# Designed miniproteins, single chains, continued (5), part 12

Each design is a single chain, and the fold is of that chain. pLDDT is the mean over its residues in the fold that is shown.

## One batch from the design tools (miniprotein)

Design m16413
Fold by ESMFold2-Fast:
Structure m16413 (fold): chain A 92 residues (1-92)
Amino acid sequence: EKEEIEELIKSLEEMAEEGDAVAAVRAAQLYFELGDYEKAIEWAQKALELADEDSEAAYKALEILAKAYKELGDLEKAKKYKEKAEEIKKKI
């Protein structure tokens, strides 16, 4: 089970490096679920760089950034990314 999750994350990271914003979002989500908030932030930022502005992938990436920063105690960044996510959600 753990090895399967690690292999899935590796495959998603490889797809994200090829430009797949959705794969980057999924990698960030899995890292967040594993409690690796630093890696969740890294891959959510990558997803935001790859995603089209005002896209579902950008919205999900910003939501993960807000949640991960909140878990790390960075409430100012958590609020910033939550507000950006809410702005995109209104456009899609």
Scores: mean pLDDT 82

Design m16414
Fold by ESMFold2-Fast:
Structure m16414 (fold): chain A 69 residues (1-69)
Amino acid sequence: MPFSEIETLLALGLMAASVGDGKSALKITKELVERGDLESAKEILEAVEEQAKKDPSLKPVVEEIKKLL
């Protein structure tokens, strides 16, 4: 399979961010941080920050992810 577990989590986290699912994005980012993949966690943070510009309800999710990094 071309996808590792980390790559699958990153893809799911980016998808959650793109549809404004802050709960799933935060959960997936936390799992990536717990696995030591800070680069993928930062990429999801950037995606959630972009979505938060359109949806202010995601601002608390951005702050929670920043606390994990």
Scores: mean pLDDT 81

Design m16415
Fold by ESMFold2-Fast:
Structure m16415 (fold): chain A 55 residues (1-55)
Amino acid sequence: DRRVLELAVALAEYLSTGSAEAAARVRELLSQDPSLFPRAVALLPRIDEVRALVL
């Protein structure tokens, strides 16, 4: 699901930079489907691979 990948990228951006834009994106995606969160967190160790798939 593309939304899981997008949430993982947004979470990684927020964790590394503290970006308000990244935080807002995380909040938006989680408000649509909170079940995406554990799936996105599971992708964080592979975030560079996830970025390659989304881009």
Scores: mean pLDDT 79

Design m16416
Fold by ESMFold2-Fast:
Structure m16416 (fold): chain A 68 residues (1-68)
Amino acid sequence: MDEELRERAIRVLEEDRRLIETLDLPPEVKERVLAAIEEAIRLLREAEGDVEAAIREAVGLAEEAAAA
């Protein structure tokens, strides 16, 4: 179950990364959001055991980047 959850979360983030790359966002915002998504994916891939906590942390990173 946790493995499926992690794979699903990473897949969504990878799709979001591709979508952001195609959007006409200000360059600074685009770079910041893409960097946050890449960090979130890394965090999820390195997480063992507590996948739900890793997902919350990853979402928090992406939200902070989007809000800045």
Scores: mean pLDDT 75

Design m16417
Fold by ESMFold2-Fast:
Structure m16417 (fold): chain A 118 residues (1-118)
Amino acid sequence: AAGGGTAEAKLSEKRSISDELLVEVTITDTATGQSAVSRLGIPSNIGGGLGGAEVTGGPLGSRSVAVIASLDEETGIVRIGAAGIGSAGDLTVTARVHADSSGKNVLGVSAPVTVTAF
């Protein structure tokens, strides 16, 4: 996808798709420094290990970011694919992987990736 990027978070401990990991995605508008946050689960009950969300509103204006997360159980890496939708400026995507929905146990944090909205 045009203007898309992939971020990776290495987990501090080995986890499986069945562990119901929570991925917290922060989208920052590089022009304003303001952020929108979305939370998505990596599914516990299906072998796909995929989570998806669309992040909208607030500082994004008419823009959105489509996000897909997957866990590689062999490497312990969560991959976050992001694609910007709408026209105006660069967005920075970062992700934190939590052990559960409480958000108290952070397993990994990605480096930021830049996404251009179209």
Scores: mean pLDDT 69

Design m16418
Fold by ESMFold2-Fast:
Structure m16418 (fold): chain A 77 residues (1-77)
Amino acid sequence: SELEGLLAEAEELLKRLKELIKNNSPMSEIMQVAQEAIGHLRKAFEIDPANKRAQELYSELMDLLTEIAKKQLEKQK
């Protein structure tokens, strides 16, 4: 299904995003992967706005973006 394909791709992008954050990768690479994940989840929500897996993946993505923001604040000290 198109929806399942989008969710599977988003899940793989989130795994990649976690690895980039863990390895202190360049912000440009981190943001590129985050934007790709946002794009896939946006399309998933267009197909099924109430999809629980999409909501869970989106919440996880937001938590990861919060972690990125915290790391940026630490770098300003």
Scores: mean pLDDT 84

Design m16419
Fold by ESMFold2-Fast:
Structure m16419 (fold): chain A 93 residues (1-93)
Amino acid sequence: MIEEVIERYKETGRISLEELRKVLEEIASLSKDPDPEKVRASIEGFLILAQERHPDGFLSGDEAIALLRAVKKAFPDVADVVNEIIERIKSIQ
């Protein structure tokens, strides 16, 4: 999943919100929070805010990193996985 996002980012210079949604849903599945519905609702909230700011459904690397940092702040238990993704995006810039 994340490999496909990284390869498309290398090719296009942009990250699709649809592909980022799939990555965030995978991250949510790794969370140890006792309320999976709350985790999914929070991630959906981040994605809705991103869609409002980027109505074409695409983010720059920096914009995607900002969203990932917000997810990491909300769910510290997945911070290691989120940090790996952030570092991969940064390595392309």
Scores: mean pLDDT 79

Design m16421
Fold by ESMFold2-Fast:
Structure m16421 (fold): chain A 86 residues (1-86)
Amino acid sequence: MEEAKEKLEKAIEAAKAGDFEKAFEYATEAVTLLLKESPKEATEAAKEVGDALVAAGMSERKAAARFTAIMIRGIGDVLDEEWGLK
């Protein structure tokens, strides 16, 4: 899905630029879209953002926490939609 890929690319660019808030926002949107089609692709996308955060100077521990937060928020967004909370 091109929309998810475009959001993922924007997340990686923001992470490399040190804009961690925008990186997190775009990554969450991309992962939410991917989780509806492929949990594997969603996990790979979140990991790619985590790797970009490490490359931008974030510690591996903090990047792992961000990876986990992106996955949890994405899963929450999908469940909220399915449960009618959004």
Scores: mean pLDDT 75

Design m16422
Fold by ESMFold2-Fast:
Structure m16422 (fold): chain A 61 residues (1-61)
Amino acid sequence: MLEKRREIADEAVKLAQTKSKEEVLNYAREKAREAGLTDEQIEIVIETVEKAIDSLERLKA
């Protein structure tokens, strides 16, 4: 459960290097849903990915 959330977040952050933020967030949401996560857990994963993407964009600036 916890490991699956981390796996999804890590994979999504890697995609952020080549995909738009919207595409990456959609990917993370789909994977979390497929993994059987609750709506609350899906929101946490999405927030984690979004913050990671924002940090990555800041580093590129």
Scores: mean pLDDT 76

Design m16423
Fold by ESMFold2-Fast:
Structure m16423 (fold): chain A 93 residues (1-93)
Amino acid sequence: KLEKLREIFDELAKLAEEAGLVETSQGIRDLGDRLIEAIEKGDKKEAARLSVQLGMLGLATAVELYFQGKEELADKIAELTREAIRIADEILK
């Protein structure tokens, strides 16, 4: 499941970068790396906090892309963000 999370974070960052959102792409990578590290350390509280932050960043990115008329890209980012949070929740249980 951690490998799947890494893949999703990489895909999210690439999609944000493709959309020209370079700072957002870096933010996704930084939060994703920190979330994986918290999970590996067994720090469930920090992992939960980072999951919320990553979810908010991903959804805010999708909203921005909808405003730009990039609906397919926005939908994909929203779906991947939801999948990442679901997988993180399953790992933390």
Scores: mean pLDDT 83

Design m16424
Fold by ESMFold2-Fast:
Structure m16424 (fold): chain A 69 residues (1-69)
Amino acid sequence: MEEEKRKEKEKELEKLKELAKKAVETQDPTEIEKFRKKAEELLEKYKDDEETVKKVKEIVKEFIQKLNE
């Protein structure tokens, strides 16, 4: 895997984590929707990259757990 491509994926994952944190902190339906849309976009964009898909799904699971606390 190209290093530049890997770094780009890491930035996208960090953006998703930031959206998750903001959605959990505010519990604003608009922020939750932004997180959901970004997660779906990343799953579609990286659908052929099993490792990246797994990381996105892990972030989503953590988000759901945080909301249920």
Scores: mean pLDDT 79

Design m16425
Fold by ESMFold2-Fast:
Structure m16425 (fold): chain A 82 residues (1-82)
Amino acid sequence: APPEALEWTGGAGSAQDAADLVEKARLLLELAKRLGDEEAAEYAEKAIAAAKAGDLGTAEAYITKAAESLGRKIDARRAAAA
């Protein structure tokens, strides 16, 4: 562990914000696995890792990419089922 913590509670570094991002990324990962979207699953896993590292901005970026990939996969499946 680092000898001094450079943690701040200005929102971006809060444990609660990190926990919320991990939870969102886990839900996206579960959905990606159910839909067989490996791209979204990879982004969701990277988002979990970033959130656990305290990089909330990177975690949000990966969550957005996972959600976009899932949206495309859902639309493609709906088009194929119509």
Scores: mean pLDDT 75

Design m16426
Fold by ESMFold2-Fast:
Parts: C-alpha cells; sequence; structure tokens
Structure m16426 (fold): chain A 68 residues (1-68)
C-alpha cells in the first residue's frame, strides 16, 4: 500500500514537471501547478495517514523530485 501511494505521488510529480517544462510563461506554469496540486496533496495526506511524519514526507518528495 505504501509503495502504491509513493508510485502515484511520483507519477503526479512527473506530470507536473512535464507540464511546467512545456509552459512558456510564469502564468501558465502557475496554472499547471494549480491543476496538479490537489492530486499531489491527496497522496501526501495518504502518506501522513499511514504514519509518516511531515519531515519524512518532505524528504521523500525531495528524493522523488531528484530522481525525475
Amino acid sequence: KKEEIIEKLRKELEKLREAVAAAPTPEERQAASDKHAPSINRNVNELLDLGYSPVEVAELVTKLVEEI
């Protein structure tokens, strides 16, 4: 279950990265972030519900972003 949520989070972060990279203006980059924020926040909250601390989630997100 943990691995499944982490994989969903990774995929959402990848989609956000691709959308931001394809956006030519700051306004369009913000719109891409706003579009993906609910899905990312949902996965973060699911990890917190599984007993992860906010620090552990932040470390995991940093690691996933670096791997992308």
Scores: mean pLDDT 80

Design m16429
Fold by ESMFold2-Fast:
Structure m16429 (fold): chain A 76 residues (1-76)
Amino acid sequence: GSLSAEMQEEYDIALARMVAEISGITDMTEEQIRKLAEGKLSEEEIEELAARAKDRNGFKKDEEEAKRLLRLVRER
């Protein structure tokens, strides 16, 4: 692919936002999304975000699955 560094960063941020949404984490800050995209989101931040994951009806999602998805984006 011929993506510039800036286009790659925008792609990584968009992917991080998508993964947060499918994990039921709708309250991530822009800073947390950037940290996730850059692979800098701490394990403590992942645990806190996953603990707050909810489906569209407000029911608690699987916390371990949310952690797994966030770690996959961080560690790519």
Scores: mean pLDDT 73

Design m16430
Fold by ESMFold2-Fast:
Structure m16430 (fold): chain A 82 residues (1-82)
Amino acid sequence: MTPEQKELVEKILKESEEAFKALEEEVKGLPLEEQKKRLELLKGIQEGVAEIAAYVFKLPEELLEEVLEKIEELKKEALEKL
């Protein structure tokens, strides 16, 4: 992995973590089904960003899979806090 690819992965994961944390605060007090829907939509957006970045910066498939797995973990953690 190049230093640029590592920095990009760290940035994507940090931005994803911040996005899920912000959404947790936004959806507080909404019905559970609406919370789930919004978290699932954010997951899709973050996965799309990761896939585009992987394509542009030629990330190995295994590294992309690891990033996508972490995004899924962030969604589950956010939902568990609600």
Scores: mean pLDDT 82

Design m16431
Fold by ESMFold2-Fast:
Structure m16431 (fold): chain A 59 residues (1-59)
Amino acid sequence: GPRLARAVMPVPKTSDDELALREGDLVEVLEELPDGRALVRSLATGEEGLVPASALEYL
């Protein structure tokens, strides 16, 4: 199934392809990118976007 992760820090949205997260937000990891970013979906909002993989703790 899709891989679950939690944000371990706040993530700001600084461009249109990014997703803002609060610390503790749960996400589904849709794709890991070779540049150290991940495409995720927020479980709270259903929004998708790019976040730093370093901001995520896999569950």
Scores: mean pLDDT 85

Design m16432
Fold by ESMFold2-Fast:
Structure m16432 (fold): chain A 80 residues (1-80)
Amino acid sequence: SEDEKLLEEFKKLLEETLKKIEEALKNNDLETVKKLVDEFYEEYYKIASKLSDEGKKEALKLLDEFQDKASELYEEYLKK
């Protein structure tokens, strides 16, 4: 379905964005981290507007996964 394609693309964006956040944190580039987080939220709102109600629920789960994993990366950064 169209929802499945959009959610698959969003999941790939999630994985790519988390890798970029990890790299930026290794470089102490907090401005890039903020930009990447902001850009991910902008893409979330764009994709959510195109999804069915059921697709929106799945997109929210992916957003929660992003928030959890990004927070974990930031906590690991702070322990250094």
Scores: mean pLDDT 87

Design m16433
Fold by ESMFold2-Fast:
Structure m16433 (fold): chain A 65 residues (1-65)
Amino acid sequence: MLGEVEVTITGDRPGLKSDGSTVPPGSVIRGEVVEIREDGTLLVRDHATGQLVLLDLADVKVTPA
């Protein structure tokens, strides 16, 4: 994967930013995949803000950007 993805939050749980703020359900994040953990945690660097966003892989749709 060429690093850049579009991530849509399809579940009811918000994404958690590294500054403690949240990304509401239904949001679309364009960014770079930093890490996919074996527990199903996805870390994405938001292209617009540079912030890391913590997501549950089960609650998101990931497409190549």
Scores: mean pLDDT 78

Design m16434
Fold by ESMFold2-Fast:
Structure m16434 (fold): chain A 59 residues (1-59)
Amino acid sequence: DSITAEEAKERMKKAGLTQADLAKMAGVSQSNVSKFLNGNTGEISLETREKIIKAIKKL
C-alpha cells in the first residue's frame, strides 16, 4: 500500500504538478515533499508521510 518516491515523481510528472502543488494538496510544507521525493522518509513524521501518500493517490 506504500507509494515509492519514484512512483510519486512519475505521477506528478504525468499530472503536470509541481512540488508546491502537491504540498498544497497534502497540507504539508514543500520541504517535506522534497524530503519524501528524495527518499528521506525517516526525516519526516509518519503523519506528514501519510498526508503526502494520500495526496499522490488522488493523482
Scores: mean pLDDT 81

Design m16435
Fold by ESMFold2-Fast:
Structure m16435 (fold): chain A 58 residues (1-58)
Amino acid sequence: LSDEALQQALELAAQAAKAARAGDLETARSYIEQIRALGAPALADYVEAQVQRIVAEL
């Protein structure tokens, strides 16, 4: 993964967490899918776990 693609994936991860905290799980999942499409499946899996944790704490 290039540095630029990694930066984009991290920005998408932050947006996914923000959406999850707002209760918008569908939007959070859309961002996770975009991370997978960038070629960062391990990061996408990590973010998915974090989103589930955030939702469980709401």
Scores: mean pLDDT 82

Design m16436
Fold by ESMFold2-Fast:
Structure m16436 (fold): chain A 59 residues (1-59)
Amino acid sequence: DEIARIAKETGASESEVRGAITLLQAGFSRETVVQFLVREGGLSRERAERVVEAAEKLL
């Protein structure tokens, strides 16, 4: 599905992609979600930005 596809394309885990979608749906800003993925998920900023960009397209 779309979560698994984004995870494969970005190198993030499916749980990280799902977390990004959940935070965006809860009304958090793109930058806040990027910071969350970097600090808690351990992603690079570039990878976190790609995850958020892809997640935004699902909303």
Scores: mean pLDDT 83

Design m16437
Fold by ESMFold2-Fast:
Structure m16437 (fold): chain A 119 residues (1-119)
Amino acid sequence: MVKLTESGGGTVAEGGSLTLSGKISGADLRDLDVGWFRQRPGEPLEGVAFITHLGGVFVAGSVAGRFSASADFSKNTVYLHMDNLRVEDTATYYIVAKDGLDPSAPAVYGPGAQVTVVG
C-alpha cells in the first residue's frame, strides 16, 4: 500500500518562498506518476505540477515561472518549490500518486499540507 508523507506547509508573507516535500513509501517512485494538486478556499481541486514515471516534469501555466518541481528517486521523495508566493496561492496542497503502468489503479492522495500566504 502506497503511503504519502507531506511536509513544509505553513504561513508565509506575500513575495516569500516555501518548499513542500512528499516522501513515498510502499512503492518505488520510478513506477509512479506523482502530482502536486491544491484546493483553494471555495475553488475546485487544481493540478500545479506533475512528475511522470518516465522522468518528465510539468508545471501548470497558472504557476509557471514561480513554481518548480523535482524528484529524488534515491530518496523516494518529490519536491514543490514555490517562489514569489501570492495571497491567491493560499490552499491545501496534496501530493497524489498513481501507478504509472496500471491506468485502472486508483490515485492515492496525501493528507494535505496547508499553505497560507498573508499580504
Scores: mean pLDDT 84

Design m16438
Fold by ESMFold2-Fast:
Structure m16438 (fold): chain A 74 residues (1-74)
Amino acid sequence: MKADMYELLGQQYEKQKKYELAAHAYEQSGRLYLQQGDNEKAARSYLNAAKAYEKAGDFEKAKEAREKAKELAA
């Protein structure tokens, strides 16, 4: 499942402190889970993307990812 692969890729980039690449990987995971109708896993992936964007200093994308996660968790 490609969504799971992107989640693992995001975790690997975080360990390398490549936070922007980690955030992009988590966004791809969230998008693919959303396409599968798995809103819970999509929300988790977008939340992980938001945290990675915050560590990268991209506060605008972090806010967008957090808003996406909140919509999917409602």
Scores: mean pLDDT 85

Design m16439
Fold by ESMFold2-Fast:
Structure m16439 (fold): chain A 55 residues (1-55)
Amino acid sequence: SVRTEVILGLLEIAAETSLFLAERAKKQGKDDLAAQLERDAEAMRRAAEELRARL
């Protein structure tokens, strides 16, 4: 469905943004924040995979 395709796109953008911010956090020595952002990105990608499996 069109709605599912839109949600998938938003999850992918959110995951990429979280990973970009994680790299910046690592550069600033904020390793705990970077790890949290990487976990958030992984969760978003897993949600996208589950939605794709339903399509």
Scores: mean pLDDT 86

Design m16440
Fold by ESMFold2-Fast:
Structure m16440 (fold): chain A 56 residues (1-56)
Amino acid sequence: GPALEAAIAAARAGDLAGAKAGAHDLYQSGEISPEAARAAIAARTPEEALAALERG
């Protein structure tokens, strides 16, 4: 959905903080798996956050 696309776009733009905030919101709404959310929130780089979000 649009929220997931926005979180992925943030990660692709190098916005780690934005990607993590998006992952938290997506987890609360149930739009991504708990595993993907945990991986994205724990990410140390935008690339790690992107990989987690794309796996869903």
Scores: mean pLDDT 86

Design m16441
Fold by ESMFold2-Fast:
Structure m16441 (fold): chain A 94 residues (1-94)
Amino acid sequence: MREERAEVAEEIAKILEEKGYTSMANLARGYAEALREGNDFEADTYAALLVMQAHLLKDEDPEFAEKVLEAVSAIDAGDIETARKYVEELKKLV
């Protein structure tokens, strides 16, 4: 469901904010809002920007960046179980 995908994206935004990655947190919030609204184009745009920022983050925080990439990929695939697993792993890195 759109709500479950949006909920996981909101959890990622909160984790990013706690880690101090405010720009990425804002992108994750935009992703969550677009998913909730069912705006596929906007959701795809925010996901692409998040993926780009996470790839750049690999130089500073590779483990955290990789888990963000895996979580976003799982949300995009509709695999909520896998997405929630990576969110729990991200929480351990904050």
Scores: mean pLDDT 87

Design m16442
Fold by ESMFold2-Fast:
Structure m16442 (fold): chain A 55 residues (1-55)
Amino acid sequence: MVVDFSKMNQLTIEQKRAIAAEVQKVRDDALEAGLSEEEAQAKGGEVAQELLDKA
C-alpha cells in the first residue's frame, strides 16, 4: 500500500518536522538493529502513514 501524502497540506511546519524526525529515528533504529536499508525504509513508511493519518 502506498503512503497517503494527501494530508501534507494540512500539516504545520512543526508537525512536518516532527514526522520527518520520527521517521528518521525509526529508520536509524531499524538499521542499528541489523535490518536492511529496504526494511528500514518500509518501517519508516509505515510510521509516516500512521502519523499522517493521526494529523
Scores: mean pLDDT 73

Design m16443
Fold by ESMFold2-Fast:
Structure m16443 (fold): chain A 92 residues (1-92)
Amino acid sequence: SAAIEEAIRRLKEAAERAGATVEVEVRGDTIRIRLSGLTPIQQTSLALYLIGLELDGAEVKVEIKGDEIRIEVSGLSEEQQVEILNAIASLL
């Protein structure tokens, strides 16, 4: 969708401004994000946001290795996908 494509563009632009690299894949109801080059503060903020999503009932999978974070969030509507992509962009 155009809304998802725009949210992905905003996330990529936010990552570039932060000096980070982002890869985003949206398939059906699932978002997969891979972020590299994040500062410890950015990693912590992102981790807290993802914990909040899990506590609110989202299906969240996270793997952290050094400065790389891999995120999968599933069971999402298109509106929820756009919201999450924009929220992550705002944390960078």
Scores: mean pLDDT 84

Design m16444
Fold by ESMFold2-Fast:
Structure m16444 (fold): chain A 75 residues (1-75)
Amino acid sequence: MSPRAKELAALRAELEAALRARDLAGAKQIITDMVRRGFPAGEVRRLLVALSSLMSNEEFRELYEHAERVVAEAA
C-alpha cells in the first residue's frame, strides 16, 4: 500500500472514532489536518459521504460546511 493510502486509512480511522465518540470538534480538526496535508477536496468530500451513516443530518452538514470553508481558505 502506498504511504498516502496508509495515511488516508489512518485519518479515516481517527475520523470514524471521533464521530462514534460524538467529538465534532475533533472531527473538524481531522478534516482541517487532511486539507493542510494536501489531500484533494474530492477525497475529503468522499470520506465524509462514506462516513455519513455515523452522523446525524446536522453533524454531516456542519462537517461538510467546515470542509468546504477550509478548502476555500487553503486555495
Scores: mean pLDDT 83

Design m16446
Fold by ESMFold2-Fast:
Structure m16446 (fold): chain A 72 residues (1-72)
Amino acid sequence: LEAVRDALLAAGASREAVDRAVEHLRRAAEAAARGDGEGMRRHAELAVDVAVESGVDRATVNEIIYEHADFG
């Protein structure tokens, strides 16, 4: 998750938005560990939305999350 945090900050996301996005990604990982694919997807989508709301381009946010986040 630290790699995702660093990449989102470098892309221009606010520290508050990054903290919220990382929390959603942590919940996505917990859902994945339980076999809850829908919960994982919902929490991952919330992480993307929070970062985009902070002013980062959606395509850039998706690339960062897919390249750096590990959901197990």
Scores: mean pLDDT 79

Design m16447
Fold by ESMFold2-Fast:
Structure m16447 (fold): chain A 66 residues (1-66)
Amino acid sequence: MDLELEAEALLTGLAALAAASRAAGNEEAAAIARRALDEAMALFDSDPERAIEIAREGMREVLALE
């Protein structure tokens, strides 16, 4: 898979996870997902590999809050 496509898929997943967490009233999970999304987005054009790492870490942190 192209790194750009992988990063886009992960960023889309983080955005959906942030929205779902907020809708569920879990502000902590929503904040973690939003922070990871913002950090990954900032690196998307310059360092897509790092953006992917940050996005994956953010997803793992949110899922661990169950």
Scores: mean pLDDT 80

Design m16448
Fold by ESMFold2-Fast:
Structure m16448 (fold): chain A 67 residues (1-67)
Amino acid sequence: LSVEEAGRRFIEARNAVEAATDLPPEVRQAALGVIDEAVKRAQATSDPEEIARILGEAAERVDALLA
């Protein structure tokens, strides 16, 4: 994954959480926690490959939580 592709997937996952108005509170909290931790981890590194990995993994975890 490129940083651009991983970032796009991450934004799509975040938007999916925001659009899902009927999510159980515990699922929403878990998804938002994954998003928040991914942002913090991505901000802590300047390595594009690490940023892409962090954002891509977070998108997959959010998608799994919403499934």
Scores: mean pLDDT 81

